# Designed miniproteins, single chains: the designs that were tried, part 112

Each design is a single chain, and the fold is of that chain. pLDDT is the mean over its residues in the fold that is shown.

## One batch from the design tools (miniprotein)

Design m3893
Fold by ESMFold2-Fast:
Structure m3893 (fold): chain A 74 residues (1-74)
Amino acid sequence: HMSPEEKFDEIEAEIERVLADPSLTAREQLEKVRELFAEGVKLIDEIKDPELRKKYRQRLLKLGARATEAIVAR
């Protein structure tokens, strides 16, 4: 079964695909990213290694900032 870290990597990749898809409306991007972001938050809570958890938290924060900028600019 997949580790929380592996699942997070898949969620990050999916968020990037959603943000890179010009055929999606801003609303569709927002809805998809919100669901994926919520899953990412839950997965970070499952990471037991404090250094790794910090790294993934930083990745999630950067994803959130990028997603907000991309969606609001549309």
Scores: mean pLDDT 82

Design m3894
Fold by ESMFold2-Fast:
Structure m3894 (fold): chain A 84 residues (1-84)
Amino acid sequence: KLSEEELNDIKKAFNLLDVDGDGKITKEEFKEFAESRGYTLSDEWIDKLDKDGDGVIDLDEFIEFVSKSKTGDISQFLVDYLKS
């Protein structure tokens, strides 16, 4: 499962997206950020982040999604994002 180091990196990434500091980000803000860094997000990928369909992603949802998505393009996106 996720190590403490992985959790800290994910929290750092989330905090960079959470400009308001309310512990939530919109899927639109996340998509815009990813696109600004040269990544294109599929509708399916975005829908998995927004489990509740309210257009908002909290830290717990983000951590759970990352822990389940360790293969393919999303893993590379997150690695590049966390290393910058």
Scores: mean pLDDT 64

Design m3895
Fold by ESMFold2-Fast:
Structure m3895 (fold): chain A 79 residues (1-79)
Amino acid sequence: MERIEFDGTEPVEKVEPFLEKLEEALSSLPLPFRVKMQLVGEAFSGPAAEFFAGLDLSGIRSFEELVEALRKELTAFLS
């Protein structure tokens, strides 16, 4: 996997490029959703890792839903 990182110090306009990198890296992989979610978590560091750990993702059932939740939550976090 290419090194994809988000630490929470980025401006809000970096959210979409980060999510595009995650989609490109993970969407084509024949992996269970649980494994993809773990790999997404590993891309977060610093304040963003703490933020991600605090998210309620209990309603998320697919990688597409995860990306949409992250778009919403990261935009709110950085705004």
Scores: mean pLDDT 79

Design m3896
Fold by ESMFold2-Fast:
Structure m3896 (fold): chain A 61 residues (1-61)
Amino acid sequence: ASHVAAARAAFDAGDYDTALIHYEQALREDPTNEEARRGFARVVAAMTGEPEEEILSRFVL
């Protein structure tokens, strides 16, 4: 299974720390992976209460 698949499973289980680690690994392997970028933003939004849209905007540097 890919890191993205593992991260998604962790997020669905409410394990945001594990989801974050797997999305970070996916982005280290491929920084252009849009699914990993969106997933990472979703986890951070859930943890911080910030809008997912605002977090995603930080990735378009």
Scores: mean pLDDT 76

Design m3897
Fold by ESMFold2-Fast:
Structure m3897 (fold): chain A 90 residues (1-90)
Amino acid sequence: SLEELLERIRQEGKDIVNETKKKLEELYRQAVAAARAGDLDAAAEHISQMGLYAVEEAKKYPIYSDEIKKIATELLNEAVDALNAAEAAR
């Protein structure tokens, strides 16, 4: 039925956003861990990878781009704050 097709489309969208969130959270954890360890170059690289991944996924899934950007922005802000705190401790 049309309703079954629409539900599949909604579920696919949730799966895409959830997988994107999981990958961003993985990169976020790596960035924060590197910053806390004093490896500022590694922290900056992971933050860069988060940004590039978010842009790529938003382009790949334009219908979900706003949700992807929202998740990415929240995690990127926290990762940048961790990097800035680590730099200030030098």
Scores: mean pLDDT 86

Design m3898
Fold by ESMFold2-Fast:
Formats: sequence, structure tokens, C-alpha cells
Structure m3898 (fold): chain A 98 residues (1-98)
Amino acid sequence: SALSEEQRREIAELEARYERGLEEIRARARALGERLGLPPAEIEAIATSDGALLRLLARLRREGAAEEDIEALEELFAERVRLLLTRAVELALIRRRG
């Protein structure tokens, strides 16, 4: 069955919140990458890719980087995962009502 007008509105509001949250996380990742002195290509990679962020985390741990930098990257990863999971759950709940 087609989604109701109310369901479509709720999905649009959810997508808008998700996009704002994701852009905030991306901006924070870029700022952190700049602070760490990373090349522009790597800054964009960690802002947009979980794999790139996890590879950077592994490298910083091997190089004995400051704990605060490692923790900041771990927090960004956790927040991205939480945002993605929250969106998936809320979207599923809206769709199950139709």
C-alpha cells in the first residue's frame, strides 16, 4: 500500500534531521582532521567513510598518538553509528504503521 500523507511528512522530517546530524558529524570530522594536520583528501575520506576513519584510528594507535585524539575519533565513529541506527529504527517504525 502507498504511504499515507502523514507517514510521508514524518519521513521527510526524519530525513531532514538525519541530514543535519550527519553534516554536523562531517564538519566535526573535517575540523579534527585539520587539527591533526591530515592531507585534504584524507580529511574528506574520514568525513564520509567509516572505513577511512577506522584505518586512521588504527594508524594513530600504532604511532602512539595522544589519547585525546584517539578518543575524539572514537566518539565521532560512535556518534555516526548511533545516528545511522536511530534513523533506521525510526524509519522502520513509521513504515510498519502503513
Scores: mean pLDDT 85

Design m3899
Fold by ESMFold2-Fast:
Structure m3899 (fold): chain A 93 residues (1-93)
Amino acid sequence: DLQEVVERLEELLEKDTEEAKRDGVELLLALREKLRGLTPEEREALRRRLEELLEEGKLAELLEQVREQLQLQLEVEQDQGEAEQRYLELARK
């Protein structure tokens, strides 16, 4: 669920520890795998790029951008869920 991913990203951004930053790398890898399958080679290349961003102090900016994009998607999903529930209620009557 996108809501759980957003909540986890917010938690990691608040902690600002080395452990949380590493968890952020793993979360981004898992999210990319879920959106589209990664080959072992693609996963390794992405991990290296994320570790590079971590070393440069740029990982937090990427995590914030991803959180923002996922929040926008979550808003769309909430609107669709409410519309579906309303339709079912009308069909029952």
Scores: mean pLDDT 69

Design m3900
Fold by ESMFold2-Fast:
Parts: sequence; C-alpha cells; structure tokens
Structure m3900 (fold): chain A 78 residues (1-78)
Amino acid sequence: LEKVAEELHKRFGADKEALLKAIQERIDNFLKNSKLTEESFKKLPTYKEVLAGIIKNAAEELGVKLTDEEARQLADIA
C-alpha cells in the first residue's frame, strides 16, 4: 500500500499519510462487511479488481480522479 500512496503522491501531489489511511480504512471495512480475512481476500480471483476499486474511491475522496486503468495498475503494485 505504501507504494500506491507514494505513486499517487508523485503523480498528483496527494498527501501520502491521508492516502494510506483512506485506502486502509476502506480495506478494513470491506473485510468486516464481507467477513473475509486478509489472507482469504488476497486469494480471491477478483482481489486486484476489488483493490483497484478501493484505491480509486480512496483517491477520489482526496480529490484525485483515477481512470479504471490507472487504478488497476496501482493495484498491481500494491
């Protein structure tokens, strides 16, 4: 996740700590609502797609609009 926040900071000047917090809170909420463990989540065939959506929504909360392709690329480095 630190790599994702660093990349968003480099591209858009967004605050790294705020990005990390927004992404982590969304992951934690997803795990609670889905009743998945972190291990189970990472083993899902849809893991990268779900993570891309979380990254996109967290970035949007901080004023950064990502394309679906940019969000997928960021999920790949997470």
Scores: mean pLDDT 82

Design m3901
Fold by ESMFold2-Fast:
Structure m3901 (fold): chain A 66 residues (1-66)
Amino acid sequence: MAPFLARAVADYDGTLPGGLALRAGDRLLVLDRVTDPDGRVYWLARSLATGAEGLVPEELLEPVAA
């Protein structure tokens, strides 16, 4: 997948294994799309504020302008 910029639309506490904690408005670089064994989709993303990487539910990120 080609990396793209995204913004968090809501706060997230990172409770999933490998999860990334977010605040609404955080800017992220989305690195990959991951599907878990149950078919749920996550993005592997890097926080531009902290440099931390982790999994984020796809509904919590929106692409920043084309």
Scores: mean pLDDT 77

Design m3902
Fold by ESMFold2-Fast:
Structure m3902 (fold): chain A 66 residues (1-66)
Amino acid sequence: MVTITGDESAIKSIQFSEDKITVVIYGDAELKTAGGYIISERDLPSGLKEVVLSSVEKEITVTRKK
């Protein structure tokens, strides 16, 4: 299961594939991998509240955009 909460425009920054979920960071935002399946608002770009992954087969990949 994947649950993403936040502003719709910020949610569109998340890219999905069969084996991974990519979260795109813009500007100076810093994302720290939680080491688990929950990433809280403090570690996400502005507009995103929470990303919860329940699948052990999904990898979270962080990509920075300018």
Scores: mean pLDDT 48

Design m3903
Fold by ESMFold2-Fast:
Structure m3903 (fold): chain A 91 residues (1-91)
Amino acid sequence: EVAERIRELIEKAKEALKNGDLDTAIDYLMEAVFLAHTNKVPEELLEEINKLDRELYEKATPEQIDKMGEKTRELSERLHKLYKEKKLVGK
């Protein structure tokens, strides 16, 4: 079911991008990236996420790129925190 959720998020992000709502597209993309990193997902979905990420980056204004970078940093921090917590508890 996680794969279905990721597909929904990718589709919603693409729809938001088509409508010029880059803010919403970035939010859906970040959620899909988080789920893909915390769950085992098909390679096909990872490729779709990577394509969407590149498309958003290419179409974004400098301000939107800054926002995307900030959200990516927050995502990286969340993943790093989860990794540390698992290492501290999983001994």
Scores: mean pLDDT 76

Design m3904
Fold by ESMFold2-Fast:
Structure m3904 (fold): chain A 68 residues (1-68)
Amino acid sequence: SLDDLLARFLELYREALKLHPPEEVERRVADVAAQSGAQSVAQGLSPEQSQQLLLQSLIDELTKLIAE
């Protein structure tokens, strides 16, 4: 569910903030949000599909950042 994706995102976000400066974490989040927003518009996604794409993309990016 979207609530499950949001919960996972928040856990990864907190973990990233322990390992990296807040400015770096916020930059990565902003970049992914912009790219996911553009993709949602290009594909004509519903609000629910757009939120799912955004949260999954953020989860993927924060997972990469934590592994770096």
Scores: mean pLDDT 87

Design m3905
Fold by ESMFold2-Fast:
Structure m3905 (fold): chain A 94 residues (1-94)
Amino acid sequence: AMERARRALERLREAVRELRRATTEEEAKRAFERAVEAYEEVLRYATDPALLREGLRLAREAGMEALKLFTDKEEILRAIGEILRTIGELLDLE
């Protein structure tokens, strides 16, 4: 689990870098989809609060970079909503 979470965090970092390098909406969409998948894996497998906080920071960066290139921002808003719902579910585990 820990190793998988760390690997997902590295994939998320790479996706953010790819988003920053993206020159087309298609490149941005592919990079954003990879970022969402990687962040979902961080949420699912990370047990370390530091990894969860770093994952959230990178997810926010991915969203901001995608917003610069997407013409339809509703896809980004839907992905953010899904991520926030997952975070809410995790926080309700007491």
Scores: mean pLDDT 73

Design m3906
Fold by ESMFold2-Fast:
Structure m3906 (fold): chain A 103 residues (1-103)
Amino acid sequence: SLLEKAKKALKELGIEGEIVVVNQNDLTEELVLKYRNAKLIIIKLTGPFPPEDVGLLGTMAAPVILYNPNNYSVPKDLFVVLTTTDFEKLKEAIEKALNFKPP
């Protein structure tokens, strides 16, 4: 699963902490607050990423990866985007997310 691959990637990078994988349809203010201190959050996109969700995720300190295998519309330069479940690409995306500097 994507979660198990992400856990393995974090372990190989020597990073400890909670990893959360959520479906876009389950993304709520309560869920964001619950996982605000997670080490990494991966959101599985089920459609275009709406502007209101950008604000919601902006309240979090946790790095975010948008899993977008179907190439839905996402905000440019605001998030790390992953389009595959390939382990090496996931690991690269995690490293990028942990060091992400938005403009």
Scores: mean pLDDT 75

Design m3907
Fold by ESMFold2-Fast:
Structure m3907 (fold): chain A 60 residues (1-60)
Amino acid sequence: SDEALAYAAGALGGRIAMQEGGEEAGRKAVEDARRQYEKLYGPAGGEAAERGGREGMRRA
């Protein structure tokens, strides 16, 4: 689903950004993913990308 893709993309981006640049980079990547997927799939897509991104940061 669009939400599953958004979540997965957010998770990958958040984890990589957190590992390479720490919390500030991670938070920026999560916010960028939220905005990007909100534009593509609406509010649900942005919310899914944000949730994924936070999970990615947590697992970094």
Scores: mean pLDDT 88

Design m3908
Fold by ESMFold2-Fast:
Structure m3908 (fold): chain A 70 residues (1-70)
Amino acid sequence: ETVLSGSVAAGLAYRVGRAFGVPEPEALKLARSLIDKNLTLRQVARLVSERFGVPEEEALRVATEHYRAL
């Protein structure tokens, strides 16, 4: 599985959070916490799911769509 740079992981966490209606400050707070992390798409989806209560598979779908659009 592809490991993302921290900046990519942060950007995806922000976009996924916003796609599920998470307020910008909360989405940015999560994104900033990931800037120094090496995460996979599934790990980003799981963190968004755990923090904001969205279904993990829906978060993974949205994260994958945004990653493929990069």
Scores: mean pLDDT 83

Design m3909
Fold by ESMFold2-Fast:
Structure m3909 (fold): chain A 85 residues (1-85)
Amino acid sequence: GSDPVKLAEEEARRLAEELGLEILDVHVLDIGKNGNRTAVARTPEGVVVVAVGKTQEEAERRAEEAAKILESQGVKVVAKKGVVE
């Protein structure tokens, strides 16, 4: 099976590339109880957030929670996506 951390990183990179954004780096994000299943691709325009869940609803909820935390810290979120493992 695919590693959910690796899946989050690969999908964050893919989403940034699909949006035509330059990728500065890709990091796993330690946010709350689900941090190890969330990754960000950093770009000059802001961050792309991808979260992995066992269901689409869980994945989208995790991505939304991560985006809200990042925005509360002054980080611009340009895109967010949930991906099912």
Scores: mean pLDDT 81

Design m3910
Fold by ESMFold2-Fast:
Structure m3910 (fold): chain A 93 residues (1-93)
Amino acid sequence: MKVSEEQFEVDVKVALLLIEVAITKYTSAPTIPQSTVDRIIKLAKEIVESGDPAARQEALDALKDVLEVARQRGSAPEVIEKLEKAIKEIEDA
């Protein structure tokens, strides 16, 4: 019961993260909004805190996808640095 509720919360966060990544990839915006980057990083960190290795890998893949989009669109150095730092922190955890 409690484990099922925790798994559901993780699955919802992964789904929200994937939706944010899809919006980022398929919107015509010239840059990724800072608020979107902050939401994606927050979701990824919360997913990693669950301790689920599969969810952790999905969070890493999502952050790497967003970083690639940020680089391709010429996002501010601060945005790129935030994403790189978040990826490193998760890989080191």
Scores: mean pLDDT 78

Design m3911
Fold by ESMFold2-Fast:
Structure m3911 (fold): chain A 65 residues (1-65)
Amino acid sequence: MSIEEAIDILLEALEKMSEENREKIEKIIEEQGDIEELREVVLKSHSEEEAEKVVEAYKIIKESI
């Protein structure tokens, strides 16, 4: 997965979330937060399979910054 693909996956996931959950994800990213914390928020609006894809995207973004 490229960084560009990872960003796209994350943005698509955010579009399916409530405003409150989007704000939580943005804060987790800004603070370089825990992967498991991100997974919990994503699972509120996505399947386990989709959440795992978003988690992998976050790992790539976190390692690239």
Scores: mean pLDDT 78

Design m3912
Fold by ESMFold2-Fast:
Structure m3912 (fold): chain A 73 residues (1-73)
Amino acid sequence: MAARERAAEAVERAIDTLYQAGHDKETIANAAAVIARHLAGLSVEEAQRLKEKVLNADSIEEMKEVVRETLAA
């Protein structure tokens, strides 16, 4: 429980940092998937689904919402 919550916070911070630095949506989605795999123990398939959801998000807030939903159960 707590480990996945901390992973979600780390991914959300990475999204904010990369977005503020001017990185494109694909770079942000790739980073979110990689961090989620390493910190939350997501499978390759789970990480790929998270990446697709982040890519399809219309706003940075929606990206963070998707991350929270995926990692916080």
Scores: mean pLDDT 81

Design m3913
Fold by ESMFold2-Fast:
Structure m3913 (fold): chain A 92 residues (1-92)
Amino acid sequence: MQVLSELDRFVQSIMRGETEEFRKRFDELSGGRGSISISELSRLTGIPKSTLSRFDYNGDGTLDFDEFMDMLLTLWLDGDFDKAESLYSLFK
């Protein structure tokens, strides 16, 4: 089921900088490391590693919170709602 209205509210919160709760959830998902490996994210979301690697701006093989949020926003803006929803599902 596509929950576009919930995803839209999530994106709205990110755009306003209201990210404290999401950062806490991301920290839990990362095991306190502050970043998640591209391999782990691909396994959790089903998104191809090639897509995830585009947002690995520092080239370390992981996505930090800011890179993760930028990816979700970019996918949402590009109309790739299925991938944006898969990323958002980690915060449910």
Scores: mean pLDDT 78

Design m3914
Fold by ESMFold2-Fast:
Structure m3914 (fold): chain A 65 residues (1-65)
Amino acid sequence: MTGEELVEKAMKLVEEGGDVAEAAMLAAEAARQGNVEGARKVLDKLVEKGHLSQEEADAILQSSQ
């Protein structure tokens, strides 16, 4: 699965009200594959919806870089 495919799957989970932890994990994997921008978009949407804090989102992104 490419970084783009991981972001698409994560975004679909967020939109469908799926598992937040799974969406965050897929975003972290996308960042590890070099798709940091896509991962940030997923994490930002989770923060916007109140599922993660900004600090949690930043920690996930940093730990996967």
Scores: mean pLDDT 80

Design m3915
Fold by ESMFold2-Fast:
Structure m3915 (fold): chain A 105 residues (1-105)
Amino acid sequence: MRSPEEVLKEMVKKAEELLKELKEALEKGDLKKARQKAILLGASVGMFEMYLYLYKEEIPEEVRKEAIEKLIKIVKEAYDLLKEVDPQTAAQLATEIKTLEELLK
């Protein structure tokens, strides 16, 4: 069976893949696809938060912190890419960043 740590790392990897797809969509001028990838990235933050809550005792604190910090970096990069092109979607990502930063406290 996959450990909670392995699942958490896979969730971060999926977020990295969504960011890559978002960048590729923007490079091609496909704003609709970029927006879709950003929305999926935002939804993945909610799933990540729920997973950390459910498996808090099974995930080592160092692994938890590293995963949160990596996800914050990914979502912040997505925010920076969208803030001038799609301010409304960027505002939703800013809310997700705040949620992740609260998890580090």
Scores: mean pLDDT 87

Design m3916
Fold by ESMFold2-Fast:
Structure m3916 (fold): chain A 74 residues (1-74)
Amino acid sequence: SLEVITVNLPSSLSPEEQIELIVNTLVEELGLSPEQAASYRRILSAEVAAGRWDPSKPIVVSSEDKRIVFVPVP
């Protein structure tokens, strides 16, 4: 059975702060290694730099038994 975790992603945060919230949540909930966390930060930061960062839509990250949904909030 898939466990669903919902996390509010405030639109008032900068893209860098949103990325840190996402990565820290993934470390806490999925047990990401420091190397995996660094890779996520790099990939997400590259999306920001490319102008492709759109957190106005839910961001979903799935693992073996967990789904984490980052929901945009005002």
Scores: mean pLDDT 85

Design m3917
Fold by ESMFold2-Fast:
Structure m3917 (fold): chain A 67 residues (1-67)
Amino acid sequence: MEAAIEALAGGDSRTQDGMVAAALNGDAATAERLARRGGGDGVKAAEQLLASSAEEASRMAREGIAR
């Protein structure tokens, strides 16, 4: 995942931050647009990142309930 974010952003910190924000918001369209700047493999990496973020969001929701 870490390497995927780096590859998608092409070393661009601003694009990398945008990818993370899009994944957390579940905005697949924005993540896909950013991934296209990183090349063909970047699109698949963005989809995998979004899937992984869903698991993280579930964990955060459980923590919120526990508080």
Scores: mean pLDDT 56

Design m3918
Fold by ESMFold2-Fast:
Parts: sequence; C-alpha cells; structure tokens
Structure m3918 (fold): chain A 66 residues (1-66)
Amino acid sequence: MSEQRIAREAEEEARARGLDAEAVIEDGRLVVYLPSDVPPSPEQLAALRELQEKANEEIRRAREEE
C-alpha cells in the first residue's frame, strides 16, 4: 500500500534527523508523532509538522495517480 510506504519513509526521515518518531495513517491522513510521555518541544513539533506536511503531499499525489 503506497500510504503505508510513505509512512515508513517519513519515519526513516525522522530518524535521519535524530527524531525517534512514528507515523500512522488516520482517516487517509498521515500523522507523525513522538511516542513519549513527555510533551514535544516547540522545535520537535515544528520538525514533525514539516515531515507530516511533506508526507501528506506525497499521499495526495499517489492518490491522484491511482
């Protein structure tokens, strides 16, 4: 499934940036988050949002190609 592949790629990109993040598909949108009991810092939130927006653009494009 292309959406799952994009989610895995987002997780790998996050790891490359030093973020131990997870990606999940909910209602056709990709959500990237840190699986932590501590709230993310503003800097971490900004990085996660950037990754999430990029991945969702890829999902949108993939759906248009189907």
Scores: mean pLDDT 73

Design m3919
Fold by ESMFold2-Fast:
Structure m3919 (fold): chain A 73 residues (1-73)
Amino acid sequence: PMPVVFSDRPVNRGMRLVDSVMNRVRMMRYNGVSLRGMSRVLRDLSRRSRMRGDNLSYVLYRNYSDRLDDLVR
């Protein structure tokens, strides 16, 4: 018997977007961007996503921006 490899989409669009946001935050941290700077970038990405009609990206970028703002206060 062969091993069954389930190749269902292991990452739906939302999870893929979460990974993208996390990688962007890591890259900004690596380049020395402040938490406030990262929040600003994510807020701009949220706004641009909304203008493109990408409501999922809009909500996710906004949520991450809000979480970073909460950490900085």
Scores: mean pLDDT 69

Design m3920
Fold by ESMFold2-Fast:
Structure m3920 (fold): chain A 65 residues (1-65)
Amino acid sequence: MSDDLLNKYKNKKITDDQVYKVLTDSSKPSAQGIGKSLNMDDKQVQKWQDMLADVDYSVIKKKIS
C-alpha cells in the first residue's frame, strides 16, 4: 500500500531520485526490473506497483523533496 511505501520514503529507506528515475526513465518498467534497480525484493516491488496504481507520483516526489 502507498502508506507503507510513503513511510519508508520519508525515513530515507528508498530515495526520491531512484523512484522518480524509474518512473521517468522507463516507459514500461517490469516489476522485477525496477525491483533490482532499487535493491528491492519481490514483496517490496509489488507494494510499490500498488502505490503506482493508486497514488499520483508527482505527489510523492513533492512530499519528500
Scores: mean pLDDT 52

Design m3921
Fold by ESMFold2-Fast:
Structure m3921 (fold): chain A 65 residues (1-65)
Amino acid sequence: MSLEEQARELIERLRALLPEMPEELREPAKKVIEGLEQALKDKDEVVLRAGIHEGEELIEEIERA
């Protein structure tokens, strides 16, 4: 799977989870979504990789909650 595909899938997952998130996690999730969307526009692979990592960790935190 390409970095762009991973980022798009992660954005969709985070958006779907937003209504079910604790309020404290919604702001970090929105920032990750915005960062990934911007990195996709800029084709910035370094920022994409960092954002994917942060988003996956955030999803793990939500799944524990």
Scores: mean pLDDT 81

Design m3922
Fold by ESMFold2-Fast:
Structure m3922 (fold): chain A 97 residues (1-97)
Amino acid sequence: SLPAPDPEALREALEYARKAIESAKKGDVETAIENLRKMAEAADRAGLYGVSLHAEVAIVLARKYLKEGKKDEAIKLLQDSAEFIAGVLERELARLA
């Protein structure tokens, strides 16, 4: 079994995931990327390396879409990734209760 994640780092990661969702819904791509990055850092501290890696991959791909003028695709990717990650973090927090 993997060690239990740090509940404080988990809560911090979930807060950043929710902020990334809000920013993406508003079309604020740079703020969404910044919140996903902060979420990835908190997830890494919690020992959720897979979650951190998913966020980093989403950020890299979103920046490629922006360079190609595909802003709507970048927004959708950031929103979908943040929503998926928020669900994972909520399930991990529920396991600690």
Scores: mean pLDDT 88

Design m3923
Fold by ESMFold2-Fast:
Structure m3923 (fold): chain A 71 residues (1-71)
Amino acid sequence: EFEKELDAGVIVVQIAVDRVILEKHDLTPEELQAIIERLNKLKQRAKELGDEETVKLIDEYIAEVKARLAA
């Protein structure tokens, strides 16, 4: 399905971009919380698409962002 494949690709690209930003920038707690919120929305969409691998990647990334927020 073209639409589902396109949506999955957009999710993966968005995760990659947010991860690069996280690695290169000292983000404020508010910015980290905004990333977590966006990732939770992307996770819901990935679940709707049945993309379990993307869901797992998002969960791992959320944990990474939360660890940085706690530091």
Scores: mean pLDDT 71

Design m3924
Fold by ESMFold2-Fast:
Structure m3924 (fold): chain A 97 residues (1-97)
Amino acid sequence: SLNELAEELTKLLEEAPVEELPASLSAVIVHELQRALEQGLEEAVRLAVKLLRNKVPLDLALLEQLRTIAERLEEAGVPEARRLLEVVDRKIEELRG
């Protein structure tokens, strides 16, 4: 279910490293997430889970894109979305320090 995917994403995100990525690599990953979101919310969450399972580090642009996905999940009434938003916001704050 979409909620189970959001729970997996939240768990992976809590453990994910935050660091600066080369701008070209960051732009490619952000673009792929944006295209997945245009296909559907489940597609975007599945891609995000795949990226985090493959240990892709998270820069600010990627975290902001994940925040957009989390906001769409909350609009869709997914219960886990609030927890996911809290984790994303914490990771953004960590990176901005």
Scores: mean pLDDT 86

Design m3925
Fold by ESMFold2-Fast:
Structure m3925 (fold): chain A 68 residues (1-68)
Amino acid sequence: SAEIEALKAELLAKARELVAAKRDPNASQEEIDALGAEVQALLDELAARASAAVRAATFEELSKIEEE
């Protein structure tokens, strides 16, 4: 659904922001913690609303972001 696609896109964008913040020596711990909380909230929403196949595909994309 368009809602699940939007949720996945937001999750992937926030995951990229979190990875970038963790790799930035000038990022504050508060910023990293806030981004981590946003990513966790989006993961929890995806778990509640998305099919197992969509969750698996999203986790695969998250793994790729962590490698970037």
Scores: mean pLDDT 82

Design m3926
Fold by ESMFold2-Fast:
Structure m3926 (fold): chain A 75 residues (1-75)
Amino acid sequence: SNEALIESLEDGLKNAEDGGKSTLEFLEENLKLAEKAKVSQETIDAGKQQIENAKKEGENLIKELEEKIEEVRKR
């Protein structure tokens, strides 16, 4: 049913939000540890790029799931 699909998509949205937050917290903590350990600038820059990419990918996934939920609600 459309109701079951919406519930599944809402669970997916929550998992994407929670997973994205956990991933960002993990990456940000690792970057702080790397900076404290005075690792190479290349490693620090790579860590910053991973955080930026993870944010963009998470935002895109959340947006697509929200748009899909709204599309299904109109059915």
Scores: mean pLDDT 87

Design m3927
Fold by ESMFold2-Fast:
Structure m3927 (fold): chain A 62 residues (1-62)
Amino acid sequence: LVEEARRKLQNGDLKSAIDLANQAIDNGDTVGGLRVLSEVYNMRGDGEQSLQYSLEAIKLES
């Protein structure tokens, strides 16, 4: 799921990347999914939302 989400992100398919990242979170890979969401929102130019997801992922793996 996370690897497929990153592939979609690299291909510019942000909607599929978000869908797969949310599926990863639902399946217990919360950190992986949040990291993908951070990258998606950074590519969208939403730096605040990107930072929120990144900080949440760091907090969970600390």
Scores: mean pLDDT 82

Design m3928
Fold by ESMFold2-Fast:
Structure m3928 (fold): chain A 93 residues (1-93)
Amino acid sequence: MVQPLVDEYVEVLEKVGRKEEAERVRRVYELTRHLSPEAQIVAISSVILGKSVEEAVKLAREVEKLPEPERRRLTMRLQGKAQEVLTKLVDES
């Protein structure tokens, strides 16, 4: 389920004063609801990594076309990188 991860990303961003980035995470999640959970995670994590809404949605659609093992691997990598960025933001706030 992707909603708890969206809630986590938004809560951290709002706590550190990045309200506009939190809104972009919510927006990207809404735009990718028709895609797999892996593609949704890639989309929201890409926003944390500095991609625009349009770039994040495009990447999510590209990930949807990947075979399952490669799709999951990329999803885990991008989620990990996003978590590192969020941890650093909390530590620097």
Scores: mean pLDDT 84

